# Designed miniproteins, single chains, continued (4): the designs that were tried, part 30

Each design is a single chain, and the fold is of that chain. pLDDT is the mean over its residues in the fold that is shown.

## One batch from the design tools (miniprotein)

Design m13074
Fold by ESMFold2-Fast:
Structure m13074 (fold): chain A 78 residues (1-78)
Amino acid sequence: SKEEVVLLAAASILIAGLDFLVDLMKRNPERAEELRKEFDGEVEQLREIAEELRKLGLEEEAKKVEEAVEEAKKKVEE
């Protein structure tokens, strides 16, 4: 459905944003606190998208979004 396409597109953009923020935090440690707040906000949005995908029966897509979030979190802590 169109709803599925919109949610998947939003997830893709937000996941790219997480990777960008991880890279930006590592390159600019003086801004880490500000950038971590943005990162945490984007993680929360992705968790809501995963829940909506799951409600639409897109379990595999929801899992991929959740996995991308967990990988980005690992990269922040490394």
Scores: mean pLDDT 86

Design m13075
Fold by ESMFold2-Fast:
Structure m13075 (fold): chain A 69 residues (1-69)
Amino acid sequence: SAQDYFAEGSRALNAGDYEKAIEYFDKAIELDPNYAEAYFLKGIAYAKIGDKEKAKEAFEKARELDPSL
């Protein structure tokens, strides 16, 4: 499920495996394109690897879907 991929992505993010986290969040988003929190954590992962442009895009999409993020 999208939530299972999100959980895997969150575990990878906490472990510092940012590329793997992005891969899992992408899979979560593929199953649920409105998964705002997956976009938000994907943005954090991109920021951690220094990809500021992709981080910004992910954060903007997260806020578009959920303004409380």
Scores: mean pLDDT 90

Design m13076
Fold by ESMFold2-Fast:
Structure m13076 (fold): chain A 59 residues (1-59)
Amino acid sequence: DPRSLLTEEERRVLEAVVEHPDMTLEEIGAKLGLTPEQVRELLRRAVEKLGDQIVAALS
């Protein structure tokens, strides 16, 4: 399960972004009690980890 590679914070950020694609990273941060910079970094890490796994799974 690619989600098992994510930290709890990375998973929460990814879930919030997927569920609310119309929300800004600032709004996601406010919802999760994180700064926009923390949201960007956690999302970047989650996408890098998950993206490699999704590509492998879809190949």
Scores: mean pLDDT 73

Design m13077
Fold by ESMFold2-Fast:
Structure m13077 (fold): chain A 67 residues (1-67)
Amino acid sequence: KAKEHLQKAIEALKNGDVETALKHLREALRLSKDKKVQTILIAAMLNLAAGDVEGARKSAEQALKEL
C-alpha cells in the first residue's frame, strides 16, 4: 500500500535514514495514481536531494494527508 510505504518513509526521515526514506518514497510514488500525491512525493524527493531532511518529512506528511 502507498500509505504504508509513506509511513515508513516518514519514520526513516525522523531517524535521518535517507536511503531507507528514498526507497519507501519511490515505492509510494510507484503505487500512487493521484497526480497531487505524486507531485508532493516528487517535492519530498527533491528536498532530500538538496539535503533538506526536514522539508522532505513535511512534504511526505502532506502526501499522507492526501491519501
Scores: mean pLDDT 84

Design m13078
Fold by ESMFold2-Fast:
Structure m13078 (fold): chain A 66 residues (1-66)
Amino acid sequence: GSKGAREATRRLAERSGLSEEEVRRIARELGTASKEQRDATVRELAERSGLSVDEVNRGLAAASLA
């Protein structure tokens, strides 16, 4: 992945109080989850991290590709 992809994952981890490894685990779990479960988790991470839903989705997408 690009430098931006790794940075998006790291930023999400730092802002949410999670490790990059935990963010990668969540991204993997969301890959097999329903749309409703994914949407709920993304909203919760956005609220916890103070990031936008779009920024959270970028961080999770980057994590799932790593």
Scores: mean pLDDT 79

Design m13079
Fold by ESMFold2-Fast:
Structure m13079 (fold): chain A 57 residues (1-57)
Amino acid sequence: EEFVDFESTVTVEEGETAEDLAKRIGGNARVDPAAFKPGSTVLVRGRGGERVELRAL
């Protein structure tokens, strides 16, 4: 019975690090660095103002 406040997809830009992407979407994102790569699409889930999770699609 958990609800995601928001769910969207974000494309990683060339030269963008996982930390840069996390700051762009909320600053508190948990990113899997092994799955994070330039040009990939990442699923963003979280609650407004809370920690968010970034997962490679």
Scores: mean pLDDT 59

Design m13080
Fold by ESMFold2-Fast:
Structure m13080 (fold): chain A 68 residues (1-68)
Amino acid sequence: AGEAALREALGRLLAAVREALSRGPLPQEVLERLEELGREAAEAAHAGDYEAAVALLEEAIRLVESTF
């Protein structure tokens, strides 16, 4: 269940990033925050905290969507 939710959230993030990139390059500040959120999500997933990892990916999705 947790891993499936993580894969779903990651798929949504990749779709949001593709949409944003189709409109132009992402701002440097957004790229830096995405890198930070991705690192934190990977750490949470490695610890088995899939709920926290999904929440961090959801924050990343909102950040990317805020650019368009």
Scores: mean pLDDT 84

Design m13081
Fold by ESMFold2-Fast:
Structure m13081 (fold): chain A 74 residues (1-74)
Amino acid sequence: SAAAEERRRQEEAVRAAVEAGEAGARTMKLLGLDTQPYLDLMERAKRDPARARDYLGEMLRLASKEAEEYAAAK
């Protein structure tokens, strides 16, 4: 059914957000940077699966910003 298909897509988006958040937090820890934004976005994705794709987009924007700031500081 369409409802079951939508639920499956939301579950996949939450899984992707958790994986991305864990990878982002690990990278930030290795660089001595703040891990909390990634952990917060993971938690939000778990609590609101319908918005998990939006939180993935926010993680991507954070990663781009941190990469630019890190490169500028080096």
Scores: mean pLDDT 83

Design m13082
Fold by ESMFold2-Fast:
Structure m13082 (fold): chain A 80 residues (1-80)
Amino acid sequence: SLKDKFLEELGKEASKILKEKKEEEPIMTKEDAVEAVLRGAEKAGVPEGEKIAKAVAEEAEKNGGLVTGGQIGEIATKLV
């Protein structure tokens, strides 16, 4: 499904960003999570990418600028 493809591409982009920044934890900054969502949405053809990125950014702000992969996945699942 489009949702499954988006979550797969999102996971790949998140992993790429974490490797490039040499971060070992599965927790992303607001900026990195937004980038992963936007790139994943572009690759999966999800038109709601900006809407999902905004929701992820808001969730990260509630958590001191950090968001988990699980939180990103839940938000993406609700908004696609």
Scores: mean pLDDT 78

Design m13084
Fold by ESMFold2-Fast:
Structure m13084 (fold): chain A 85 residues (1-85)
Amino acid sequence: MTTATGSAMTADGVERTVTISDDGVATGGGLPESDPEKADQNTLAYVRAAIEAALAAGREPQNLGGPTDAESAEFRAIRAEVLAR
């Protein structure tokens, strides 16, 4: 199996690696954060990095559904933005 990797800049200013499998499943991220705003920023940074890495490798990203409809809509918006570049 071939994997792709991307980098996400989290709210603490640290770059972290996201790995994408052949199936487009992203693994990585998961910085513990007690501030909900920073936690949301970290989640969006990881999702964007995963979408960019998967699409650059010619794969469809998987598991981009968030725990809320608003997060799922945001993930779809990020994918559309990356494809429009």
Scores: mean pLDDT 64

Design m13085
Fold by ESMFold2-Fast:
Structure m13085 (fold): chain A 77 residues (1-77)
Amino acid sequence: MEEETKKETEVFRKLAEVIRNDPEKARELAKKLVELLKKGDYEKAIELFVEYARTEAGLNEEELELLRKLLKELIES
């Protein structure tokens, strides 16, 4: 809880594990994300990925909020 970097690492570790376990579902998600990004619908793309993390990776609310923050920072850079 105290190290933000450690929380970020744990979020990405859980996501990587789920992607490795179900790469086909991850590919379908990636296709939908690319379509939303092409449309400029960045908020929907972020929420779609966050929902995947909630349902597939079992992220808690704190981890999901951190993921939203990281994704917003990524698309703003």
Scores: mean pLDDT 78

Design m13086
Fold by ESMFold2-Fast:
Structure m13086 (fold): chain A 57 residues (1-57)
Amino acid sequence: MKPLTTVEELIEAGIKLLKSFKPKNEEEKKHFAEQIVKMLEAPEEDYEKILEEILKA
C-alpha cells in the first residue's frame, strides 16, 4: 500500500494485536469477531479511536 495510514492498514494492525492476545475461550473468540465487525461498521473517523482503545487494553 502506498499510503501508510489507510483504513485497511489500521484494521490489519488491530487484528494483529488482538491475535497476540490469543483468545482461550470460544467467548473470547466471539468477542474478538464482534470487535472487528464493530470497527468495519463504524465511520472512518472512529476507526482510529477504536483501534487505540484495543491497543491500550
Scores: mean pLDDT 61

Design m13087
Fold by ESMFold2-Fast:
Structure m13087 (fold): chain A 82 residues (1-82)
Amino acid sequence: GSEAERLLDRAEKLIEEAEKALQDGNFVEASKLLNEAYRLAQEARKLAEESGDVETLKRADELMKRIEELEQKVLEAVVRQG
């Protein structure tokens, strides 16, 4: 795979770890993992855009959206418990 695809594979693993941290109530760890995943997805998006890889750019946008939705769920969970 491309370098951008490898970055997205790493981001996806971090998203899975963040979902598990969220299930365990570890909101600090979930937020940290999501922030790292977002940085990797942003770098992959830039590489895909520079290479004209439309499929990888689409995947990056989809993962970034999923990360944003999970970050909102973390915020809502923290607010509802306080």
Scores: mean pLDDT 88

Design m13088
Fold by ESMFold2-Fast:
Structure m13088 (fold): chain A 72 residues (1-72)
Amino acid sequence: MKKEEFLREIEELLSKAEEYLKNGDVQKAIEYLRKAYELVRKAKKEGLIDDETFNKYEERIDKLYREAREKL
């Protein structure tokens, strides 16, 4: 997967997770957050994103996971 493709998929998954959280579908939100996190880790492992970008996505995902867990 190209860097641009990774970033598009990560943003799409995060957008879906945020929508599901807003709509109260916590289970779907967690599924999409997990998928986003797996892609972010893969992009970092493959050298496609730098430490700053990785940390920003990780912080965003962690915040959304916290919100999801509070609603369980």
Scores: mean pLDDT 82

Design m13089
Fold by ESMFold2-Fast:
Structure m13089 (fold): chain A 55 residues (1-55)
Amino acid sequence: MLSEEELEEVRELLEKLGASEEQIEKALNDLRNETDESSIRAIIELAKRELEEKE
């Protein structure tokens, strides 16, 4: 589970990549439910990859 500061950083990152509000909310919810750093990193990478693929 990420801290509020880390969640805010992820939100800003996804906003810079052009993510929609729904995509950001989904990613943040997934991150809040994860305990392991490796899983958290994988979720962030997946979200970035999805955005890059569409753009």
Scores: mean pLDDT 71

Design m13090
Fold by ESMFold2-Fast:
Formats: sequence, structure tokens, C-alpha cells
Structure m13090 (fold): chain A 63 residues (1-63)
Amino acid sequence: MSEEEALELLMEEGGLSREEAERIVRLVKEGRYTQAGVALILRGGLSPELAQRLVERLKEAVA
């Protein structure tokens, strides 16, 4: 899974702009998973459960 696939996932499922998606991917790469989840909730309007699931998918994509 590529970084571009992770960005597309964030834009399609998270409702995020590309700039916001790139910030979330960077937070996940830095191990800042809680901050990534909070950003998904506040900027993407995701539930905590969906945000947690998306962060787990991103961990796999950017590993």
C-alpha cells in the first residue's frame, strides 16, 4: 500500500482536503496516533470509532 493510497483513503472516507490528509499521514508516520485520530474527528467529522479504524489502516499503509 502506497502513501498516495493512504491520501486517497483519507480524502474519500475522511472527507478531508489533500493538505489535511497529508498532515494526518505525517502524524501517523511520527507515531502521533492520538493526534491523528483527534484531527479526523474535528476536521473530517468522523465518529471516534471510525477515526480509530482509519488510523489503524493508515498505520499499515505507511509502515
Scores: mean pLDDT 78

Design m13091
Fold by ESMFold2-Fast:
Structure m13091 (fold): chain A 80 residues (1-80)
Amino acid sequence: GMSIEEVNRQIALRLRAIGLILEAEELKKTGNEEVKKLAEEAIKLAEKAIELAKEGRLEEAEKQLEKAEELLKKAKELLK
């Protein structure tokens, strides 16, 4: 089975993904169509990261979360 370190990392990655999904859902409420598109792409990446983390593919999950964070940064720049 997974080591305790891997279990702790899986929990941390899942919490990070949930946080990104919640942030993306708030950004979708802004009414900007480009921001909504970036937020929807970020949600899909975060959901994929949760699946990968459940499979023990922690490095791949982390890469998906990094991509989601980059998309949300771009969305926030569009609101400036």
Scores: mean pLDDT 87

Design m13092
Fold by ESMFold2-Fast:
Formats: structure tokens, C-alpha cells, sequence
Structure m13092 (fold): chain A 65 residues (1-65)
């Protein structure tokens, strides 16, 4: 439940053109608090309605952390 709320905020930030640094803070929170892998973050974003491009952007930001 809480992980999905953070994923929703990530999707909102991506859609509003937020900085990669701002998105990275929430992506890092998914990793640090929930132990989600890049693949799990991708699947979670897709589950809440992200496009492939939006979900891949979050994964790319994660890998640059």
C-alpha cells in the first residue's frame, strides 16, 4: 500500500516534468524502505498505469544512483 503511494508520486513527478534528482529521491525511498529492485519498480509503475517510457525513466534514474 505505501509503496504504491510512493510509485504514484513518482509517476506524477515524471508527468509534470520534475528534475531527475527529485524523482531519484522517491525511487531511492522505494529501494531503501521496501527493498524493491529496478525490475520490481518497473512492474509497480506499470501496475499503477505508467507507460513503458515512464517506467523505464524511473529505472534509468535508479541505476544512476
Amino acid sequence: MEAEKIAQKILELIRNGASDEEIAKLVKELHDKFGLTPGEIYRLLKKIGATDAEALKAVEIYQKL
Scores: mean pLDDT 83

Design m13093
Fold by ESMFold2-Fast:
Structure m13093 (fold): chain A 62 residues (1-62)
Amino acid sequence: MEEHVETLARQLRGLVETFGPEAVAEMLASLGVPDAEEVARRIAEGDEEALREAARRIAEHE
């Protein structure tokens, strides 16, 4: 699980760099991540905990 979450975290970081935190926030909100806007902003700022939480939610959506 940890390595899978790490892989998704890297992917999510790339998505924030490519599409920006606003677009990623919409994706996270649709996946049911609480405080998606806050989480996406923290990811853009390099918050690893926010990355891991978002990655875990994405893994659940898969």
Scores: mean pLDDT 75

Design m13094
Fold by ESMFold2-Fast:
Structure m13094 (fold): chain A 114 residues (1-114)
Amino acid sequence: SKELEEAVKLLEEATEALRQGKLEEAKKLLEEAYEIASKDPRARLVAQGVKLLVEAIEYYLQGKYKEAEILVGVAELVAAVALVIGRKEGDEEVVEAARKVLEAAEALLEQLAK
């Protein structure tokens, strides 16, 4: 869908912002990706993973690093499930979107590890 293609682009931009330590910018990009991905029922788990990363950044900005790390871990699990389902269904758009959520999660974990 056009929605999933747009969400993938926003996730790539969010990952780059996370790698640069721009947490507030990354959060805004992830919130936009969540709104768009939520419009596609196939991307339900992808959208949930993105939402968990938004919540993780909110905790990080509050200095709650342990809670942020736990939420990133949950986001990775949800995205991994989306990846497996996408592969079984032959849905390459869902597979790509799930991989982008995992890349964003890894970038946020690198910021948490400093």
Scores: mean pLDDT 90

Design m13095
Fold by ESMFold2-Fast:
Formats: structure tokens, sequence, C-alpha cells
Structure m13095 (fold): chain A 56 residues (1-56)
């Protein structure tokens, strides 16, 4: 799943509530950064998805 696909899935899950999508992804990103078992590629993908959501 690409960063763009993650952003789209969250927008679909939070219709008319882009702040809810952003808040959810920020929490998931924080958890991923604290978990050493999460690969860096996954963290980078979540950061890019968050950037896309904030630019929308």
Amino acid sequence: MTAEEIAQVLLDAFPKNPQGAIDYLERELAKAKEDPSVPEERVERLEEALRILKAA
C-alpha cells in the first residue's frame, strides 16, 4: 500500500472529517516511531501519507 493509498483509505474512513484522519495517522506514526520492530520504510510511508492529508 502506497502513502497515497493510505491517505485515500483514511479519507474514505473519515468522511467530512479530515482532522480525524490526521489525528489517527499522527497517533499511528508516533507508535511506529517508538516500535523498533517497525521497518523504516513503513515509518517513511506513514510520514508521506500524513503530509498528503495535511496538504488536502
Scores: mean pLDDT 80

Design m13096
Fold by ESMFold2-Fast:
Structure m13096 (fold): chain A 68 residues (1-68)
Amino acid sequence: GIELLEKALEALKKGDVEEAKKLLEEAQRVNSLAASIAHEALKQLEAGDVEGAIKSLENGIKALRESE
């Protein structure tokens, strides 16, 4: 859910890309709207775009929070 995306965002801001990837993979397995956001962020990290992944997570978390 949202909590996993928020933890992944914090890991990226601290420079811990490996921890962020693990959290995003877990978010994908939860089969929720958060899974699509996690998938996009993982694709960006695989491409080496850490800033893009951070932006996708921030925008996605805001959208999910507004949907609560």
Scores: mean pLDDT 80

Design m13097
Fold by ESMFold2-Fast:
Structure m13097 (fold): chain A 57 residues (1-57)
Amino acid sequence: SEREELRKKAAEGDEEATRKLALESLLAKGVPEEEARRIAEAPADQQDPLGVRVLLA
């Protein structure tokens, strides 16, 4: 599916794909859109939006 492609690109360090994947994951978990966008767009001191950040909800 589309997410499979995004996961591959994110693993290669594609920032756009990483942000899109994080946003979709957060929305799927029920995080409000405003919070999800904020987390997904967070500047990457730590570029692991799929780690702790997606568990916030």
Scores: mean pLDDT 65

Design m13098
Fold by ESMFold2-Fast:
Structure m13098 (fold): chain A 57 residues (1-57)
Amino acid sequence: SNEERAREAAEKAREAPTTEEAKEYARLGSLAGQKGGPEGGKRGQDLAVRALIEAGF
C-alpha cells in the first residue's frame, strides 16, 4: 500500500541518513506522520508517498 511504501522509504532514509538526499526523504516521512498524528495522517502520507515516488523511491 502507499502507507507501506512511505514507511519503507522513511526506514531506508533513517538507516542511511548520510547524504542530503537521505535527510530530505526522512523529512518527507516525518511530515507524513505529522499530518494528522498517529492514525490521521493518510492524506499527508499520500502526499509524501507521491513525492518520494517522484524522487525515485
Scores: mean pLDDT 57

Design m13099
Fold by ESMFold2-Fast:
Structure m13099 (fold): chain A 98 residues (1-98)
Amino acid sequence: SAAELVAEIERLLDKLIEELEKKDPQVARDVRGERDLLLDSLAAYLASTDPRQQARYLAVATVASSGIYYLVTTTLPEDEEAKKRAEEIVELVTKLLL
């Protein structure tokens, strides 16, 4: 379940970045930085058995996913598809907190 959510987050991130690279390479670069932080945090979360460490990694993942949403909505405000994908990523990260 958690591993399936992380795999879906990675799939949506890859699709978002592929679409952003076609529209604005600079925004794609900035989002890639946040993606790397998000995916590293989620990998550490899945590898951890300590609830305190899991909570710390999910906190970092939450900040990184929010950063992606902020970058997309502020730099590409008219791109409804990119905004929707960024929102879906935030929603999936939030499901890991439940």
Scores: mean pLDDT 87

Design m13100
Fold by ESMFold2-Fast:
Structure m13100 (fold): chain A 55 residues (1-55)
Amino acid sequence: APPPVETAPLSAEQQAELDAAEAALTADMRAAGASEETIAAFVEGFREAVEHLAL
């Protein structure tokens, strides 16, 4: 069996970086002509993927 892995929550610095990246990406997608629905779905999926990968 694999050894137990201790998963730490996101640090304040990582959370701030994530928030900044999300804001920048959202702005870039909007500037590129992405629909508001697509942007919202991407943001939701991005947040969910980050939480899911934090096993």
Scores: mean pLDDT 71

Design m13101
Fold by ESMFold2-Fast:
Structure m13101 (fold): chain A 70 residues (1-70)
Amino acid sequence: SSLDRFAAAIEKQLDLLEKSLKDDPEVQEKIARVRELIKQAETSDTATKKELLKEAMDLVSEVQIRHFKA
């Protein structure tokens, strides 16, 4: 489904961030929280899954903005 693709896309971004920023413990803690949100979404109903994945994406965006800040 589209939500499964969305979750997979977020996990791909996390993999890249985790490898690139492995020396930053605060970033690693946020990545771990996003992975837990994705895990919770996998066993949740569609409405809850959308909400959890949106929260996960917001956290990923916060990490990206901090490291791509112009």
Scores: mean pLDDT 79

Design m13102
Fold by ESMFold2-Fast:
Structure m13102 (fold): chain A 70 residues (1-70)
Amino acid sequence: DREETRERILEAAYRLIKEKGAENTTARDIAREAGVSVGSLYRHFPSTEHLKIVAMMLEIAREVEKALGE
């Protein structure tokens, strides 16, 4: 499932960014953590930069939705 793979990649990226920062998180680290190949990762995201931005934006969106919902 493409959605399932995309979600695993995003979860892995966000986890690694929280753990060691965006600067120290590479496409290889994310692919390894998500259990996918680097090629598979790039089929879902055009760049590591794009992937990191999307992962961070989704977390910000979750926090904003929670704040607005209260």
Scores: mean pLDDT 79

Design m13103
Fold by ESMFold2-Fast:
Structure m13103 (fold): chain A 58 residues (1-58)
Amino acid sequence: MSEEEIELYKAIGLQETKDLSPEEAKRIVEKALIDAGVERERAEELAEEVAKQVEEMQ
């Protein structure tokens, strides 16, 4: 994925999961990224970043 695509997916993931628990946000975002063709390891890293942002927003 390009850097621009990564930022877009992070923004969408954060918006869709901001009202969920950080653990649920991580699982949903990770699955969505894997389904979009992102490598599992990278998807886990990106999902963890989104989960951390969700926790910080709550």
Scores: mean pLDDT 74

Design m13104
Fold by ESMFold2-Fast:
Structure m13104 (fold): chain A 79 residues (1-79)
Amino acid sequence: SALEEWEKNREIAEKYKEEAEEEAKRYLVEQGVPEEVAEETARTAANFAVLFLAPKTKEEFVELSVELAERLYERYVKP
């Protein structure tokens, strides 16, 4: 059922939050963002992703979390 699929998607988000945060941080650092700024931005993005995303796979969740971190950095954090 749709509810069972939603629950599985939520479990994916919760299970892989830390990994998504680490990948988002790594991506930002590779783009020249200072490590401390990248860490905070990635953490913020992962926290929002867990609350609002219902990913079908780990790969989708990580990808969307990285995209969110990039958007947050460009719009609100970038000097």
Scores: mean pLDDT 80

Design m13105
Fold by ESMFold2-Fast:
Structure m13105 (fold): chain A 83 residues (1-83)
Amino acid sequence: MTAAQIRAEARRLFARFDTNGNGVLNRAEAVAALRAFAARHNISLTDQSIVGIFNLFDTNGNGVLSEAEFVAAVLRIAARYGL
């Protein structure tokens, strides 16, 4: 996949899992969205690994991910697993 395709998929997942419509993903929404991305690409991720990625990209420490932080998290998973 191209980086542009991965970014487009990440943005679609962000919009889908932003159930509150508040423009950010809380931990539960972000974990579900990252799990959905992993499942779609047959990537085996533990819940602990997904939470670790969330914490790494929660750069503001506010307990939520912005769209930009979420896209960066998805790109990191894609790069690690050769997508």
Scores: mean pLDDT 79

Design m13106
Fold by ESMFold2-Fast:
Structure m13106 (fold): chain A 74 residues (1-74)
Amino acid sequence: TEEIEEKIEEIEKEIEKKRKEIEKLKEEIKKLEGKDPEKVEELEKKIKELELEIGILEGLRNIYIGIKRIIESR
């Protein structure tokens, strides 16, 4: 159970790290104010990649949470 909790915490920390990176990229886009459309497109592509990675990590976290609930409830 504790090992599963540690895995959940590790995943949550990775998700938070990626969310902060997305926020930073969004601020960079905002600062550009359309002055560099090619750079904006590059940053938007990175955001989409990070969002996909977060989705995968959230799925994995939910699997571990489900396993924990089964173990603790039985």
Scores: mean pLDDT 83

Design m13108
Fold by ESMFold2-Fast:
Structure m13108 (fold): chain A 61 residues (1-61)
Amino acid sequence: ADLVAALETALKNLKEAEASEGTIRHVLSLVPGVGPERADALIAETGSGYAALEKVVEEAR
C-alpha cells in the first residue's frame, strides 16, 4: 500500500474518532521520516495536529 494512502486513512480515522491533540501528535511522530521533533515543529507551524498531518500527506505526494 502507498504511504500517502495509509496517511490519508489515518487522518480520516483520527477525525472520525475526534482524537485528542496528544493522540494526533503521537501518530504524526510515528510516520516514517517525521519523528517527534518534526511533528512538534509542524504542529507549531500549522496551528493544529490535523493541519500538520494534512501537510505531511501533501508533502508525501
Scores: mean pLDDT 77

Design m13109
Fold by ESMFold2-Fast:
Formats: sequence, structure tokens, C-alpha cells
Structure m13109 (fold): chain A 75 residues (1-75)
Amino acid sequence: SVEEALERLERDIEELEKLAKETTDPQTIEDLIKGLKNGLKSLEQLKKVTKDPELLKRIEELEKRIEELIEKLEK
């Protein structure tokens, strides 16, 4: 379901956020950015298959979190 897929993505992004706080290794940062960009692609697919306003709000909040983290890591 969309809700189950979103819950998995939320958990995955929480782990990536945690790793981002602990790493200064350039290769690990590059891999993190790749994972985050893949998360954005997955969220875009979920947005196409749901009309639930609460799920859409959660997707948009997670997209914002990912985009902000990518900006931080690319600086």
C-alpha cells in the first residue's frame, strides 16, 4: 500500500539523516546523496497513485526534508 511504502521511506530517510550527522567521508556523502535522490523518485511515484490529503501532506513533508538534507550535504 501507499501508506506502507511511505512508512518504509520515512524510516529509510531517518537512517540516512542519522548517518549524515556522523560522516565526513566524501564517498559516504556521495552515496547518501544518491540514496536521498532515489527517495525523491520513490515519493514522486507515490504522489501519482494517491489522492489522500494526509498521505500527500506526509509525502510533501518528507520531500522537503530530503531536499534540505541534499542542500546541506552538497555545500
Scores: mean pLDDT 85

Design m13110
Fold by ESMFold2-Fast:
Structure m13110 (fold): chain A 55 residues (1-55)
Amino acid sequence: SMAERRIEAFVAMARTLSPAAIEQLIRWLRELSKSLSPEEREVIERAIARLEELL
């Protein structure tokens, strides 16, 4: 799906970041998810889980 492709592209970019930058990105995504629909929130939560695996 397009969401899965976007998540993979996002995670690939995040692999070039420092651990501190990844933690900042996770915090930003959590804040973003508060204003999104449940469907969009699920995509963000999936992205966060993938980013946490990089730490």
Scores: mean pLDDT 83

Design m13111
Fold by ESMFold2-Fast:
Structure m13111 (fold): chain A 100 residues (1-100)
Amino acid sequence: SLFDELLARIDSPEAREAQRIVLETARKLDEVEFASPEARQKVANLLTAASIAAVMGDYETAAELLREAAKVMQESGDTEGAKILEEGARRVEELAARAA
């Protein structure tokens, strides 16, 4: 059923772990000083979208959004923030491989 398929995607241990990875990545970024308020807002929007994708079981999109956020940080000169986001994306990709 569609109900069972949705539950398998959004209420799975893997989906909850993916969301924890995104949230942990965001917490690590709280220790990083953003180069601009504009960069911070764009990264926040991308992290929000990544969290939604993760909860929905769309791990590929979640990882892509984290890598897009890493590009924003890199373009702003924030190499530390970019590394944190790239590590988050890698962890989501590894989880996706285990969940398949």
Scores: mean pLDDT 84

Design m13112
Fold by ESMFold2-Fast:
Structure m13112 (fold): chain A 64 residues (1-64)
Amino acid sequence: GDAALAASKAAGKQFQAFVEEAKSQGIDDVKIEVTEENGTVTVTLVAGDKKTVLKAEGLPLSPN
């Protein structure tokens, strides 16, 4: 439903903001790690020494 679309857009915005912040600091190597367990999706964003973990319960992430 609409909640899933809103969550996907929010996750995309956070990812873009993280990439832009890292690039602003001269870090071009951004890695995304996705782990799924029992309907819980954990996304870890890594840029050099910077790491941020996004946890979403029941959030469907399409592998691209």
Scores: mean pLDDT 62

